# Designed miniproteins, single chains, continued (4), part 110

Each design is a single chain, and the fold is of that chain. pLDDT is the mean over its residues in the fold that is shown.

## One batch from the design tools (miniprotein)

Design m15798
Fold by ESMFold2-Fast:
Structure m15798 (fold): chain A 100 residues (1-100)
Amino acid sequence: MAPSEREQLAQEIERIIQTEDVISAARKIKELILKSKLSQEDKTELIEAATVLLNSRVRTPEEAEFVREEFTEVAKEIKMPEEKFKKIEESLEKTLERRR
């Protein structure tokens, strides 16, 4: 049986993070999530997972800031709950501080 659309998107996001640079990965993940027909909850979970994975790959303050800006746009478009969005921002800001 084929994986669900959510599972397919999760696998594609992981592939992007493993094969692309951080800037390209963040941009492509944003496009994929915004283009998908998934629920707000599924989109939120995918962004949370992508943030954790990308955060481990961030090497420079510029990369951390770019990921924060791209995922902030996604959070606004999908109307992500404020508490989830703040957690994502805090995670990225902490990485940015460590790389300064």
Scores: mean pLDDT 79

Design m15799
Fold by ESMFold2-Fast:
Structure m15799 (fold): chain A 100 residues (1-100)
Amino acid sequence: MIEEGRETLERAKELLEDPEALRRLADLLIEQGLPTPEAAERLRALDRATVAGQLEMLELRLERLVEEYEKNPSPEIKEALERELELVRRIGEIVEEVEE
């Protein structure tokens, strides 16, 4: 599951050269909310580097949440992990649709 999530994010990064994939991924990341207004503006401008950076940040968050959950399984960490996995699932749907 986690390895499948990493593969999905790597495939999404490769699809950033496709204008439709780039737009759909940027829209999804904007819906999730970004920590800075500058990052949100770059996503609206369809900046590939910003989209790629957000996907990389998501991968790092997943790795940390898994490590934290393995050390101390808590409902809060599980909920956070499930939210990030749901985002990866939605990214995977975009990847599959664009690859067809």
Scores: mean pLDDT 78

Design m15800
Fold by ESMFold2-Fast:
Structure m15800 (fold): chain A 59 residues (1-59)
Amino acid sequence: SMEDLLRRIEELQREAEKLIKEMKEKYNAGELTEEDRKAFEERLAKLQKEVGALYEQLA
């Protein structure tokens, strides 16, 4: 249903927000490695692709 799709999108967006906060915290602490940055970018890209696919199902 549309409600289930929207709820899933909201869940994925919350996970993306958490990931961004974690990256910012590591950056501010001077702990963000190149490996961490690439891992965050990959995870964020996957979340964004999943959200995009769900939006496509709404169309």
Scores: mean pLDDT 84

Design m15801
Fold by ESMFold2-Fast:
Structure m15801 (fold): chain A 58 residues (1-58)
Amino acid sequence: AMADADAVTEYALPVLRAWMARHPPPGPGEGYPAAGNGKTIEEVKARSDAALARLAAA
């Protein structure tokens, strides 16, 4: 079990969600900048992991 990593994820996810709720996207068909351009789930996970690592290191 990686409680440290889970704690970082728990903090990053709800904070981002709250921020996004406050700043909705400008159009009904538009979304926030997604993790990839139709990339696989594995690539999305890699990007998410990198973002969390950067957040933890900052």
Scores: mean pLDDT 55

Design m15802
Fold by ESMFold2-Fast:
Structure m15802 (fold): chain A 98 residues (1-98)
Amino acid sequence: MAARIEAAARANPEALAEAERALREGRYEEARELLLAIVRPHLSPAEVAGLEALLRAEELARTELDEAEIEEAIEEAKAGKAKTPLGKALEEAGKYSK
């Protein structure tokens, strides 16, 4: 998966730069949409769903959650007992990372 994502990013350097700029400016939802648009033509629907879940988890972790909530969500996702939105997104992303 990673090699195909890297190839898609290299084919779309302007769109990748726009996504990186959006991330630096705190526009996490826009950055996620831009990154998904770059990879959608190159990945399967299941791989896209996994990447979307990972990007959503990163967005949630970077917004208004404290360290304890982030640590709890990560632990729940690793145990397969995710109850928080971040934990569920991390658990879903984990299914496609191996």
Scores: mean pLDDT 66

Design m15803
Fold by ESMFold2-Fast:
Structure m15803 (fold): chain A 89 residues (1-89)
Amino acid sequence: SEVEKKIEEVEQLIKRVEEMIDLIKNVWRGDIGEGREVIKRARELLEQARRHLEEYERTGDLEHLEEALRLAKEALKLLEDYINKQNYE
């Protein structure tokens, strides 16, 4: 169903964001300077996404599922943009 696909997408995005945070910390020293701020912002977005997913699970309100998806996508984009900058030599 559409709802099942969106839940899977949110869960996959959360996992990917966590993997990218680990990659940034371990490969690009993202725990220092600009990387630290990017990780902090991404974690804030993920916390909001998880909160909306929990609200969806409690209420069944699809608006919370849509918001969780939007926030998780924003977190992923933020980290991808940072990694792309690090790949410019």
Scores: mean pLDDT 82

Design m15804
Fold by ESMFold2-Fast:
Structure m15804 (fold): chain A 64 residues (1-64)
Amino acid sequence: MSAEEAKEEGRRRINEAMRTGLAAGDGVGAGKEAKAAQEETYKALLEAGLSEEEAKEAVGESGP
């Protein structure tokens, strides 16, 4: 698994979790599932050889 592939898959999963939960009227559940997906993606990126900073930036989008 490449770092790029893990990053793209993670973003897709996070986005889908948010959309599904919000469409169902469960914003809290959507946020919780998205956070879990972000953590899994972060871990996968580290396993793929990215640095902590690179993995965090790729997942979080909310960095400086």
Scores: mean pLDDT 71

Design m15805
Fold by ESMFold2-Fast:
Structure m15805 (fold): chain A 65 residues (1-65)
Amino acid sequence: PLSDDEQVKAVVETFRETGLRIEKTNSKEDAIEMGKRMKGIAVGLTPASKASELAEELDKIIKEL
């Protein structure tokens, strides 16, 4: 099984790749909205000890869209 740190890294990498795919198909506004919805889901699936760190990293990615 993956460690919690490896799971968080995998989620961040998947989110970044998915964000790039969505941006190519949708407007910047739609990509940001979808990113916010996906952040909520990802944070909800993450252990509480790592949730704040993951939320900050995902917010940085969304700001770059």
Scores: mean pLDDT 70

Design m15806
Fold by ESMFold2-Fast:
Parts: structure tokens; C-alpha cells; sequence
Structure m15806 (fold): chain A 74 residues (1-74)
């Protein structure tokens, strides 16, 4: 999961969303340290919406899938 967080953050940065990428990475790492999988799932949902708005439908679908997977563990 940490590897997926880093990959999504890098992709957001490459799309010119550096501020969003930094905020996402910081929030995701905090949630992972607290084992807050529900919070992390909600974060991926927000990232999916932002990626879709930016026209990155592949990242949006990946983030949504990760959100659903994490909700099963919450």
C-alpha cells in the first residue's frame, strides 16, 4: 500500500499537481502510521475525484479501487 501511495503522489506531481501530491503523501503517511484504513479509503476517494477532474482517468480508477479495497479492512 505504501508503494501505491508513492506512485499516485508521483503521478499527481507529473501532472502539475505538486501541492496536491505533497498534501496527499503527508496525509496518507499519517493515516498509515495510525492504521486508519477508513480514513485512508476516504483520502483515496478524494484523490480519485481530483484525478478525474484533471483528466487522469487511469489514476482516478486506481484510487477508487484502492479505496474500496481498504474499506473491506476498516
Amino acid sequence: IKKKVEEIAKRLEEKGLSEVATAFLDAANRLLQNKDYEGLANLFEKVSELAEKAGDYETAEEAEALSKELKKKA
Scores: mean pLDDT 77

Design m15807
Fold by ESMFold2-Fast:
Structure m15807 (fold): chain A 75 residues (1-75)
Amino acid sequence: DGVTISDIKVTKDGDAAIVTFTATVEKGALLKASTITIKVKYGDKEGEVTLTNTEAGVVIPESGTYTVSVRVPLK
């Protein structure tokens, strides 16, 4: 679909996990209504974040490589 996720790193930051990854977007990629769920396990703690682009109908305007960082609270 024109988006490749790679280079996933997880770092603990207090009561949260910071998930960092590289997204490579190909020219012409289109995200109409997408849901990305990020699940993290860290010891006996778990966290989940669901990201959606439905409200904005996000169109990625250019190809490129982007670094994405998401904070996932741990329970």
Scores: mean pLDDT 64

Design m15808
Fold by ESMFold2-Fast:
Structure m15808 (fold): chain A 85 residues (1-85)
Amino acid sequence: MPSESEVLERVRQVMDQIESLSPEQAAQAVRDFLQSLWDQGASLGLLELAIRTILDLAEQRKLPDDVLNAVSGAVHDFWLRVLRR
């Protein structure tokens, strides 16, 4: 299982990558990252932490609106899939 500190470190790395990506690529990177955490047995609490940190960093770093919307959509769709378990 990933630790909280490992999740926060990986979120930072993903967000650094996203700053140079298109909206579609950013959404895919977020989906792949969250799916990877889920496949590694991350708890709902760790997934919630990752999601909150992604959204907080996206706002703080002033990502373009199209990228922010794509990332937010990817997060929302992933969270709905997890809750259907």
Scores: mean pLDDT 83

Design m15809
Fold by ESMFold2-Fast:
Structure m15809 (fold): chain A 87 residues (1-87)
Amino acid sequence: SSAGKKRLEELLQEIDNLTTKIELTVWFLEQGLISREDAIRQIESYLKRMEELKEEIEKDPNATEEQLKKVEELLERAKRLLEEVKA
């Protein structure tokens, strides 16, 4: 349905927004504007929300394999950024 496709697009946009927030958090850390401990907590919070959104997207009958793969790739990238911040 049109409403179902719009809901899926909103979930995908929230994933993109959270990805941007993670990148911005890393940038603030690189500029010395936040502590590493604050950056870790913030990124972990965003990752938790991304995992919840992935579960919702996987349950959506309009979700394509390509969209699911993109969401997984963004989550893997976010997890790599978290490990780099922890190093």
Scores: mean pLDDT 88

Design m15810
Fold by ESMFold2-Fast:
Structure m15810 (fold): chain A 77 residues (1-77)
Amino acid sequence: SLEELRKEAIEKGKKAIEAAAKGDFETAQEYNEEALELMKRAIEEFGKEGEEAAKEALAEIQKYALEHKEEIEKALA
């Protein structure tokens, strides 16, 4: 369902942020790619409704990334 795709994309995106905060950028990239693929599937399968779900998922992931901004910046330095 669209709701499951949205939920899974958010979950994968948050896992990517958690991995990046730990300095595990390889795992972060893998989860980020999974999240993007789920968003792409939502858009392809549900059109406009999928686009809105993908935007909502991105907003939640971005908010979570901001909560971990300092940890990610330190890991990148």
Scores: mean pLDDT 85

Design m15811
Fold by ESMFold2-Fast:
Structure m15811 (fold): chain A 123 residues (1-123)
Amino acid sequence: SDEEREQLKKVVEALVQETIARMKSLSDPRERVIVALQAFVVIARLLGDADTAAKLEAHLKKLEAGEVLSEEEVNELYQNVQRVVDTAIEKLKMDEDTKKLLQEVLDLFKQSLDEILKEKKAA
């Protein structure tokens, strides 16, 4: 319903704002990626995308275990997180301000993944 969509929009907006603030407070790119993935798993579930939520949760568990990300896993994370953001914008009819917040968290997530890959190449 329109009321349920508006309520979900507010929940997603609040979660994204909190996630951006947490990511900006963290110096470790791995911790930033974990925090962002926790949020994207919740958002995917709220949107009814159980398949994408399960894929993101699998990557989250690997990162929480301290496992090193492959280039294939990073590419899969980029694609699945982009899908969650695009789905949220479409299904929840996000306004321009909320789209900017979703883009900001996506950009911070991608930047943090790139930092992890650079650290792996330097080691």
Scores: mean pLDDT 86

Design m15812
Fold by ESMFold2-Fast:
Structure m15812 (fold): chain A 76 residues (1-76)
Amino acid sequence: SEKEKVRQQIDKFLDDLRAVLATLDLPPEARARLEAIAAEAQQLRQNIDTLDPEEAMKKIQALVGEAQAILREHLP
């Protein structure tokens, strides 16, 4: 149950981030930072069965926060 919630949160975040990267004209530096965040989220997703769900949730929430901060800097 808790693992499934974390998995859904990661999958939604990755889908949203891919959509942003496909639609927004971001500076190369911002794009690279968001792609690095996506890579970390993908690694978290791959290791989900070996991680504590509470710690995994904290990690994905931190990545979401970082992505939101970058987007706020670069959105009109």
Scores: mean pLDDT 84

Design m15813
Fold by ESMFold2-Fast:
Structure m15813 (fold): chain A 83 residues (1-83)
Amino acid sequence: MSLGVAISGLSEADARRLEARGRALGATVTLALGPSNTVVASGLSAADAERLEAEGRALGGDVHVGTLVQASQGLPDGPDSVG
């Protein structure tokens, strides 16, 4: 099983650190730098996803954990908010 972790609200240094960490764990990592720095890591084991979640939260990041099943067809379990 593979999980994805998205972490936002990071400093550039913390985003780069989590990028390196995710890659070291064998994840596919995307770094997005801008007004809010975001790291998205996918292909993680449950233990590695939990580790990145804990590290992202410790850095004050906003952390989201999930499974990515979109290559062929996605399981529709996205956030739906009416407001």
Scores: mean pLDDT 73

Design m15814
Fold by ESMFold2-Fast:
Structure m15814 (fold): chain A 78 residues (1-78)
Amino acid sequence: DELKKELIELMRKLAKEEGLDESLEQQIEEWVEGLSDEEIKAYKTALEGLITGDAEKKEEGLKMLKELREKRAEERRR
């Protein structure tokens, strides 16, 4: 629950920086509800790194996302 709320807040902050409208913010909430805890942690880490300019944290989050995408690809094949 807390992880989902934290990710939604980070994505809303990023969406606001990009000038996205409120309807897209609601779509973000629905999308986050469909994520696993591992996916939420990966996205949160990557977005925190992007927002704060922490290159190490950004790379860590991107690596986690890559590993999760590889798992999903494997699951869909088998």
Scores: mean pLDDT 73

Design m15815
Fold by ESMFold2-Fast:
Structure m15815 (fold): chain A 80 residues (1-80)
Amino acid sequence: SLAEVEAQARQTIANAQAELDAARARLRETGRRGRELYLRGDKEEAFKLVDDGAAELEAVQARAQATNARQSALVAAARA
């Protein structure tokens, strides 16, 4: 049914959003640790830590965006 498609799509999007929120929280903690490393003179280690964390967040953002687009397209098609 359309209601089942919409419910499943909402759950899938919610799961992707939760994963994205968790990745953002991890990057915030990584930024805090990077600041501590930078201030004690371990600047290259700080940059690597933040760069690696930013790359991970970018990958999770891309996956969440793709999930949202795919699920939204399915719901739109099912409503037509």
Scores: mean pLDDT 90

Design m15816
Fold by ESMFold2-Fast:
Structure m15816 (fold): chain A 62 residues (1-62)
Amino acid sequence: TITQAQLDAFRNFDTNGNGVISYAELQAVIAIPQSVFQSFDTNGNGVIDFAEFQAMVQRLTA
């Protein structure tokens, strides 16, 4: 289930409004190793979409 807080957080990280989060955008807010970023980039496309972002937040805040 999509929560408003998760959607708002995603939009805060997506500073250019392109609907995905790049590694550089994520590092501007939190310092995450590239290997951790790539573990959540399940598509291997070099960006995090909303579903991948939810999985990342779930792991980092648990």
Scores: mean pLDDT 68

Design m15817
Fold by ESMFold2-Fast:
Structure m15817 (fold): chain A 61 residues (1-61)
Amino acid sequence: ATQTLEVTIESASEPGATVTVTITIEEDGTVRVTIKTDPPSQAVADELSRATAAAIAAALA
């Protein structure tokens, strides 16, 4: 069965702004990471998604 882990983090630089990170582990071991910000910021979400994916890849190397 697919496993999902969701974490919500409050931004230190923007009080009241939150970041939600959803990590999904598929049956075949594929890891998917989705990041959402509130208030919505495509630039921040995109940057954090890339950084998180790179960090996970580095940790697994």
Scores: mean pLDDT 68

Design m15818
Fold by ESMFold2-Fast:
Structure m15818 (fold): chain A 76 residues (1-76)
Amino acid sequence: EEPIELSEEQREAIREAVEEYLAKHELSADARRLLREMAEAKRISLEAARTFLSLVMGEERAEEAIELIREAIERA
């Protein structure tokens, strides 16, 4: 999968989606940090992101987070 190059508008949308997700869910410090680091990325591979998130927050929550990020990118 080719990484998606993110515009400033898309990065802002991802930051908003990530912060809303973090406000609704109690996550480990590692998971919170990883999600915020992804929100600051200039390029994102959703497949790689899903893999890394699954390691820190489990498969179900990783899929939820990736879905929110994908929707944020599509709406921006």
Scores: mean pLDDT 79

Design m15819
Fold by ESMFold2-Fast:
Structure m15819 (fold): chain A 98 residues (1-98)
Amino acid sequence: SMAALEEEIERARRELAELVERGEIAPEDVAVAEIRFRMQVELARLLVEGVPVPEMEARMRALLAELEAAARTEAERALIAELRAGLERLMEHLRAAE
């Protein structure tokens, strides 16, 4: 399960790098794509590992704080705000399923 996930992550990382290399992602959108990728990877790993919901929330919030501190453009900050709102909704659904 985890090994299969890591192989998928590595393939997705190579695909993103190839899109950047080919100029299929505008230079200004590369950071936005990287932020989305990092958040998706972290969430997928936490879900496969089966960490408790409070730990998952704490770790995802820590990553969002790190990304927000590193954000250079309004587009990056807007995406981080959207991802934060999405995390809130996801955590609410996961808690309701208990």
Scores: mean pLDDT 83

Design m15820
Fold by ESMFold2-Fast:
Structure m15820 (fold): chain A 74 residues (1-74)
Amino acid sequence: EVPLSEEERETVKAVAEALRIIGDGIDADLKARQIPNPEEREAFLQKAREEIDKRVKELIEKYGFSKLEVKFLP
């Protein structure tokens, strides 16, 4: 086991959670591309963006990255 500082351990946990959120965002984008109706696709993407933005804000607040922002939906 490699000894990590408390800050490094929190960073690793934050990165793992961020990667999960990014994965959910990619999945939402791919699902949206499968929606043939453009209006329905845009509504789906808007809801997905709101959900992901909320999770990102919670992650940032929890781990103290108040100045960090993530954007990955078009």
Scores: mean pLDDT 72

Design m15821
Fold by ESMFold2-Fast:
Structure m15821 (fold): chain A 70 residues (1-70)
Amino acid sequence: DKLKKEIAEIDEQLRELDKKSAEITKKIQEALQNKDRKSVAEYVKQHEDIIKQQNELFRKRRELVEQIKS
């Protein structure tokens, strides 16, 4: 089933992004503690990019699930 395979691929990408989000959040906290404003700005931008990717994948996953139920 192509739709089930696509959902499984999205779930794998979401797991990878969740790990990246956790890593970048720790880096932001460490940079804040060290008062490294440049690193904070760079990591915040990376975190925002991860959130955008997660939101797009959640949207696609929902559409695929709706197609299966139709």
Scores: mean pLDDT 86

Design m15822
Fold by ESMFold2-Fast:
Structure m15822 (fold): chain A 77 residues (1-77)
Amino acid sequence: MTKVREVIAKFSVELQKLAAENGQTSFATDIITELGKTSSIEQAIAVLDALIARSTDPAMVALARKAREELKAIEKE
């Protein structure tokens, strides 16, 4: 679980920076809060998939896709 939490923590920091630049801090806080509630890799991936589906910001989508692939790599270990 340590590697999973490191991926989520790094993603959360980068998402907050991106959100501060474009005025989407409330959206970023909501996503980070939902990620904090997850107890499995599958649940964390589902939150990231929801962000990808809802976000119109290509940088946020790219960040979420990168985090999703890192979580998938950990799941297969």
Scores: mean pLDDT 80

Design m15823
Fold by ESMFold2-Fast:
Structure m15823 (fold): chain A 65 residues (1-65)
Amino acid sequence: SDHAINKAGVLLVTQGVSAELARKAVEAMRELAAKGASKEEAIEALQKLGVPREVAEKAAEIVFG
């Protein structure tokens, strides 16, 4: 949901992810959610963008958990 994606975006910034990277991560999560991707696929995608695994897991849990 849009609410969950927005919450994940706030978490990314609060956890110290740069504004640039947080925007890319939110866009990636929105695309993955639209495709019905799994939480594990989202964690992998966020890590490939440069988000630390611990933060990626928290963000993905909000959107895909």
Scores: mean pLDDT 87

Design m15824
Fold by ESMFold2-Fast:
Parts: C-alpha cells; structure tokens; sequence
Structure m15824 (fold): chain A 89 residues (1-89)
C-alpha cells in the first residue's frame, strides 16, 4: 500500500510492460528464467520497481547473463530509486 514498497499502479503497469518487452526480445535461457521468475513473483507479491530491477540485475549477473541486459536493468533500478529518493542495496 505504501508507494515506496510496491510503487504506484501506473509504475507496476510500466514494470510489467518493460519486463514483457525484455522477455520477448531475450533469446537467452538464463535471462528468460530471471525475467519470468520476476514477473511471477511480482504478480504474487508486488515490490517497488527500483528493488525488483536491482534484484534481477544481481541474479542475472551472478548467472553470467548478457552484460547489456544487466546494465539496462541497473539503469532502470537507478532511475526508479532516484524518482523516489530510495537507496539501492
């Protein structure tokens, strides 16, 4: 219910659109698993986009996924964190 925890309804909609677009354009199995798991987890328990993008970037980097996708996810995490004055961990 707090914006900092799960973000606004508009931000959650944008998050889903971004994740679906990335999933459609990502042939790498490791990246697909990370993105799909994030979508499924967020449907069950919504988390603020800043933290979700950061968690996905960390998991993908640890799995040796594409550097370009990791950097895009980190950039999105930073953009949402800046918008809400949040500290990324």
Amino acid sequence: SKPIIKGSEEEQKELKEILNELLENTPDEKSQKVLKSALEANEETPIHPAYLFQIMAIKLEELGGPKELVEELRKKAEEYAKKYNLELV
Scores: mean pLDDT 74

Design m15825
Fold by ESMFold2-Fast:
Structure m15825 (fold): chain A 74 residues (1-74)
Amino acid sequence: MKLEEEALRLTGEVQARAAALLERYPEAREAVEAVLAEPSRAAAEAGEAKDFEGAIAALEAALAALDAFEASLE
């Protein structure tokens, strides 16, 4: 399904963005895990319910949280 494919793509993007941020700031691992905990849980719950639109929204929130966290370090 188109939405399911987008949710999978965004999941990979969140993981890649988190990895890149931790490569730049290795001491931020615990903080990065903390900011991703809630959006990741929401995305997993939505995916389990087959609410791919909700999963996409949660993953986009995770990317926004990573962007805001990275900006706070600059």
Scores: mean pLDDT 81

Design m15826
Fold by ESMFold2-Fast:
Structure m15826 (fold): chain A 85 residues (1-85)
Amino acid sequence: TEEAARKLMEMFASMDDDELLEMYIALIREQEPGVSDETARRAAELAARAIRKALERKLLSFAPEIVEELTPEAEEVAERIEAER
């Protein structure tokens, strides 16, 4: 659904960084209710940066290059979430 992806990117582009961060914190807390606020915030910051990089490069989905750039930090965040389970 290219139209749905475009609408989501338009929505993300209209959000400021604080709004995007708060949205992802809420989502992470819903999916992983056992994680600390610090870990949820770190995961949300990573997600927000990934979205901002995608918007900056005018991508409707994450390019492999963005995924590769963020992989070490994504692994760190995943390890923190697992440790808090």
Scores: mean pLDDT 69

Design m15827
Fold by ESMFold2-Fast:
Structure m15827 (fold): chain A 62 residues (1-62)
Amino acid sequence: MVMGDNGYPPTVDNVAQGIQQWLSSQGFTDQSVIVGDQIRTLPISQVPIYSRQIRQRVRDIS
């Protein structure tokens, strides 16, 4: 049985799309494309951690 990566789906694209939409809503449209692409190149095990790190970092910057 495959468990989700710390509450995220195993599909990297699904996580990338969610983060891209969130970043665009925060006003980081250009960064959303870069971050989405970066997420798609990460190992699945790192995707949930990276996604949370990006959300926190954006909050600290904005």
Scores: mean pLDDT 66

Design m15828
Fold by ESMFold2-Fast:
Structure m15828 (fold): chain A 55 residues (1-55)
Amino acid sequence: GRAYIEEQLARYRNARDKLLKLKETLAEGSELYKNVSKSIENLDQMIAGLEKALE
């Protein structure tokens, strides 16, 4: 139901915030920076899908 989607959104948003903070500490040319950037992009897609489901 709606409450489950809201719980998943909260988890994904928390994970995204942690990855953004990590990304700020990494050099742009590093493999970790690329991997973290891809993970953030994937989370953004999941968050957008869940937000649309709550409309």
Scores: mean pLDDT 85

Design m15829
Fold by ESMFold2-Fast:
Structure m15829 (fold): chain A 90 residues (1-90)
Amino acid sequence: PLEMLRPNEKLRELLEKVGETREVYTETEIYRLLIQWAEKEGLFDPEDGGIIHVKDSELGKLFKVDTINTADIDGITKLIRSNSEVVLLE
């Protein structure tokens, strides 16, 4: 069985705005979809394309952060997993 993540309701709602409606995702898929969502919302810093300003956004409220550094993959993974259930694909 493949280890997958089932996002909580609020995270799923964000992912559905830019990607496929699915029950489970990989961590990499969730990360990719969050980056696509941030691009769609125009949240990337104009001086540093590695920084996303999520303060007062749906994602910032969900993750309880003001900024996301895309180079901090471990930190992003921790936030994704804190808002998801780890499941085995049936």
Scores: mean pLDDT 81

Design m15830
Fold by ESMFold2-Fast:
Structure m15830 (fold): chain A 84 residues (1-84)
Amino acid sequence: GAEEALDVCIEALNEIEKLTDDFEVLEICGIGLLAAAVYRSLGEYEEAAEKALEYLEEILKITTDPKVIEVAREAIERARAALA
């Protein structure tokens, strides 16, 4: 469900922050985590998960780090499956 999808996305964004020193990727992680926290605080878990997914997809468009790519791709697949 939406809460599971959100947890997967938050875990992935936190993991990516630990793997990279790329300022652009770190900025997207920070914004994504903040957006997810705001929507979650409003009880809007589906919207929180969808926003976190959008930021993971944005990271994939700019990153060249294979470890970051792996974490983001796996999280996107798992979160989309949980939302279906």
Scores: mean pLDDT 86

Design m15831
Fold by ESMFold2-Fast:
Structure m15831 (fold): chain A 71 residues (1-71)
Amino acid sequence: MEKLIEEARKKKERKDGDGLGKSVIEVLEELGYSPTQITATAIRVIGYMIEEDFKAVDAILDELEKEVKEK
């Protein structure tokens, strides 16, 4: 799971929005989020990448990393 977050951060650095969205989906599935929550978060992440709001992307990845470490 930490490895998935590391891969997501690398995809963000490469500006790979599709790859980032897929990695975020995998992390949220492992954390047990509902399909609706997974879809909403993936759309938000891709939207932030298109808008070049990388700080918002980092905030989402930081929150997911925190949840992973608390398990």
Scores: mean pLDDT 80

Design m15832
Fold by ESMFold2-Fast:
Structure m15832 (fold): chain A 53 residues (1-53)
Amino acid sequence: SPSQQSLSYTSQMLSTVGDEVDRLLQAKTQEEKEAVRQQMQQQNQALQQQYNS
């Protein structure tokens, strides 16, 4: 249902944000931080496509 889908999207978004923060904290070099940012963008796009398409 649409309401259940919205709640699932919110939960996944919160989980994704937490995961992204953890990855940034683990990145020790500028190159690693850039790699994490690219990974975060890919995950955010995939999540949005799943729930907003």
Scores: mean pLDDT 73

Design m15833
Fold by ESMFold2-Fast:
Structure m15833 (fold): chain A 67 residues (1-67)
Amino acid sequence: GPRAAGRGAALAFAKHGRVVTADEILAAAREAGASEAELAALRAALAKFGPVLTQEQAGAALAEMRA
């Protein structure tokens, strides 16, 4: 569920610092076991913030997935 996307985002920020690409978050979420449906929802949420995200923007996208 959203837990895999959350783990992916946390791993991406731990690896790359304060700013990451949407593709890096999606790749990390996929590695954490997110399903294709979860990855599609995450991609749509991340698209609102553009191709490069801060940790705060990634957190907002993950909160939107939980709604």
Scores: mean pLDDT 72

Design m15834
Fold by ESMFold2-Fast:
Structure m15834 (fold): chain A 61 residues (1-61)
Amino acid sequence: GSGIIDVPRVRELSPQLGAVLGDAERVTVGELRERLRAAGYSDVQIDVAIADLREAGLIEE
């Protein structure tokens, strides 16, 4: 399903990713992909970041 990301937890784990997400409290995986791409991340870097967040348990159903 579409994953939902807890942005405050992302800021704690990765301040750089948290900065890209701004003041949002929750975003979808799709919104994270779009924001990271807009911030200059490559598709490979985005896929790795999403995989890391999923392994850390920061993406909910």
Scores: mean pLDDT 79

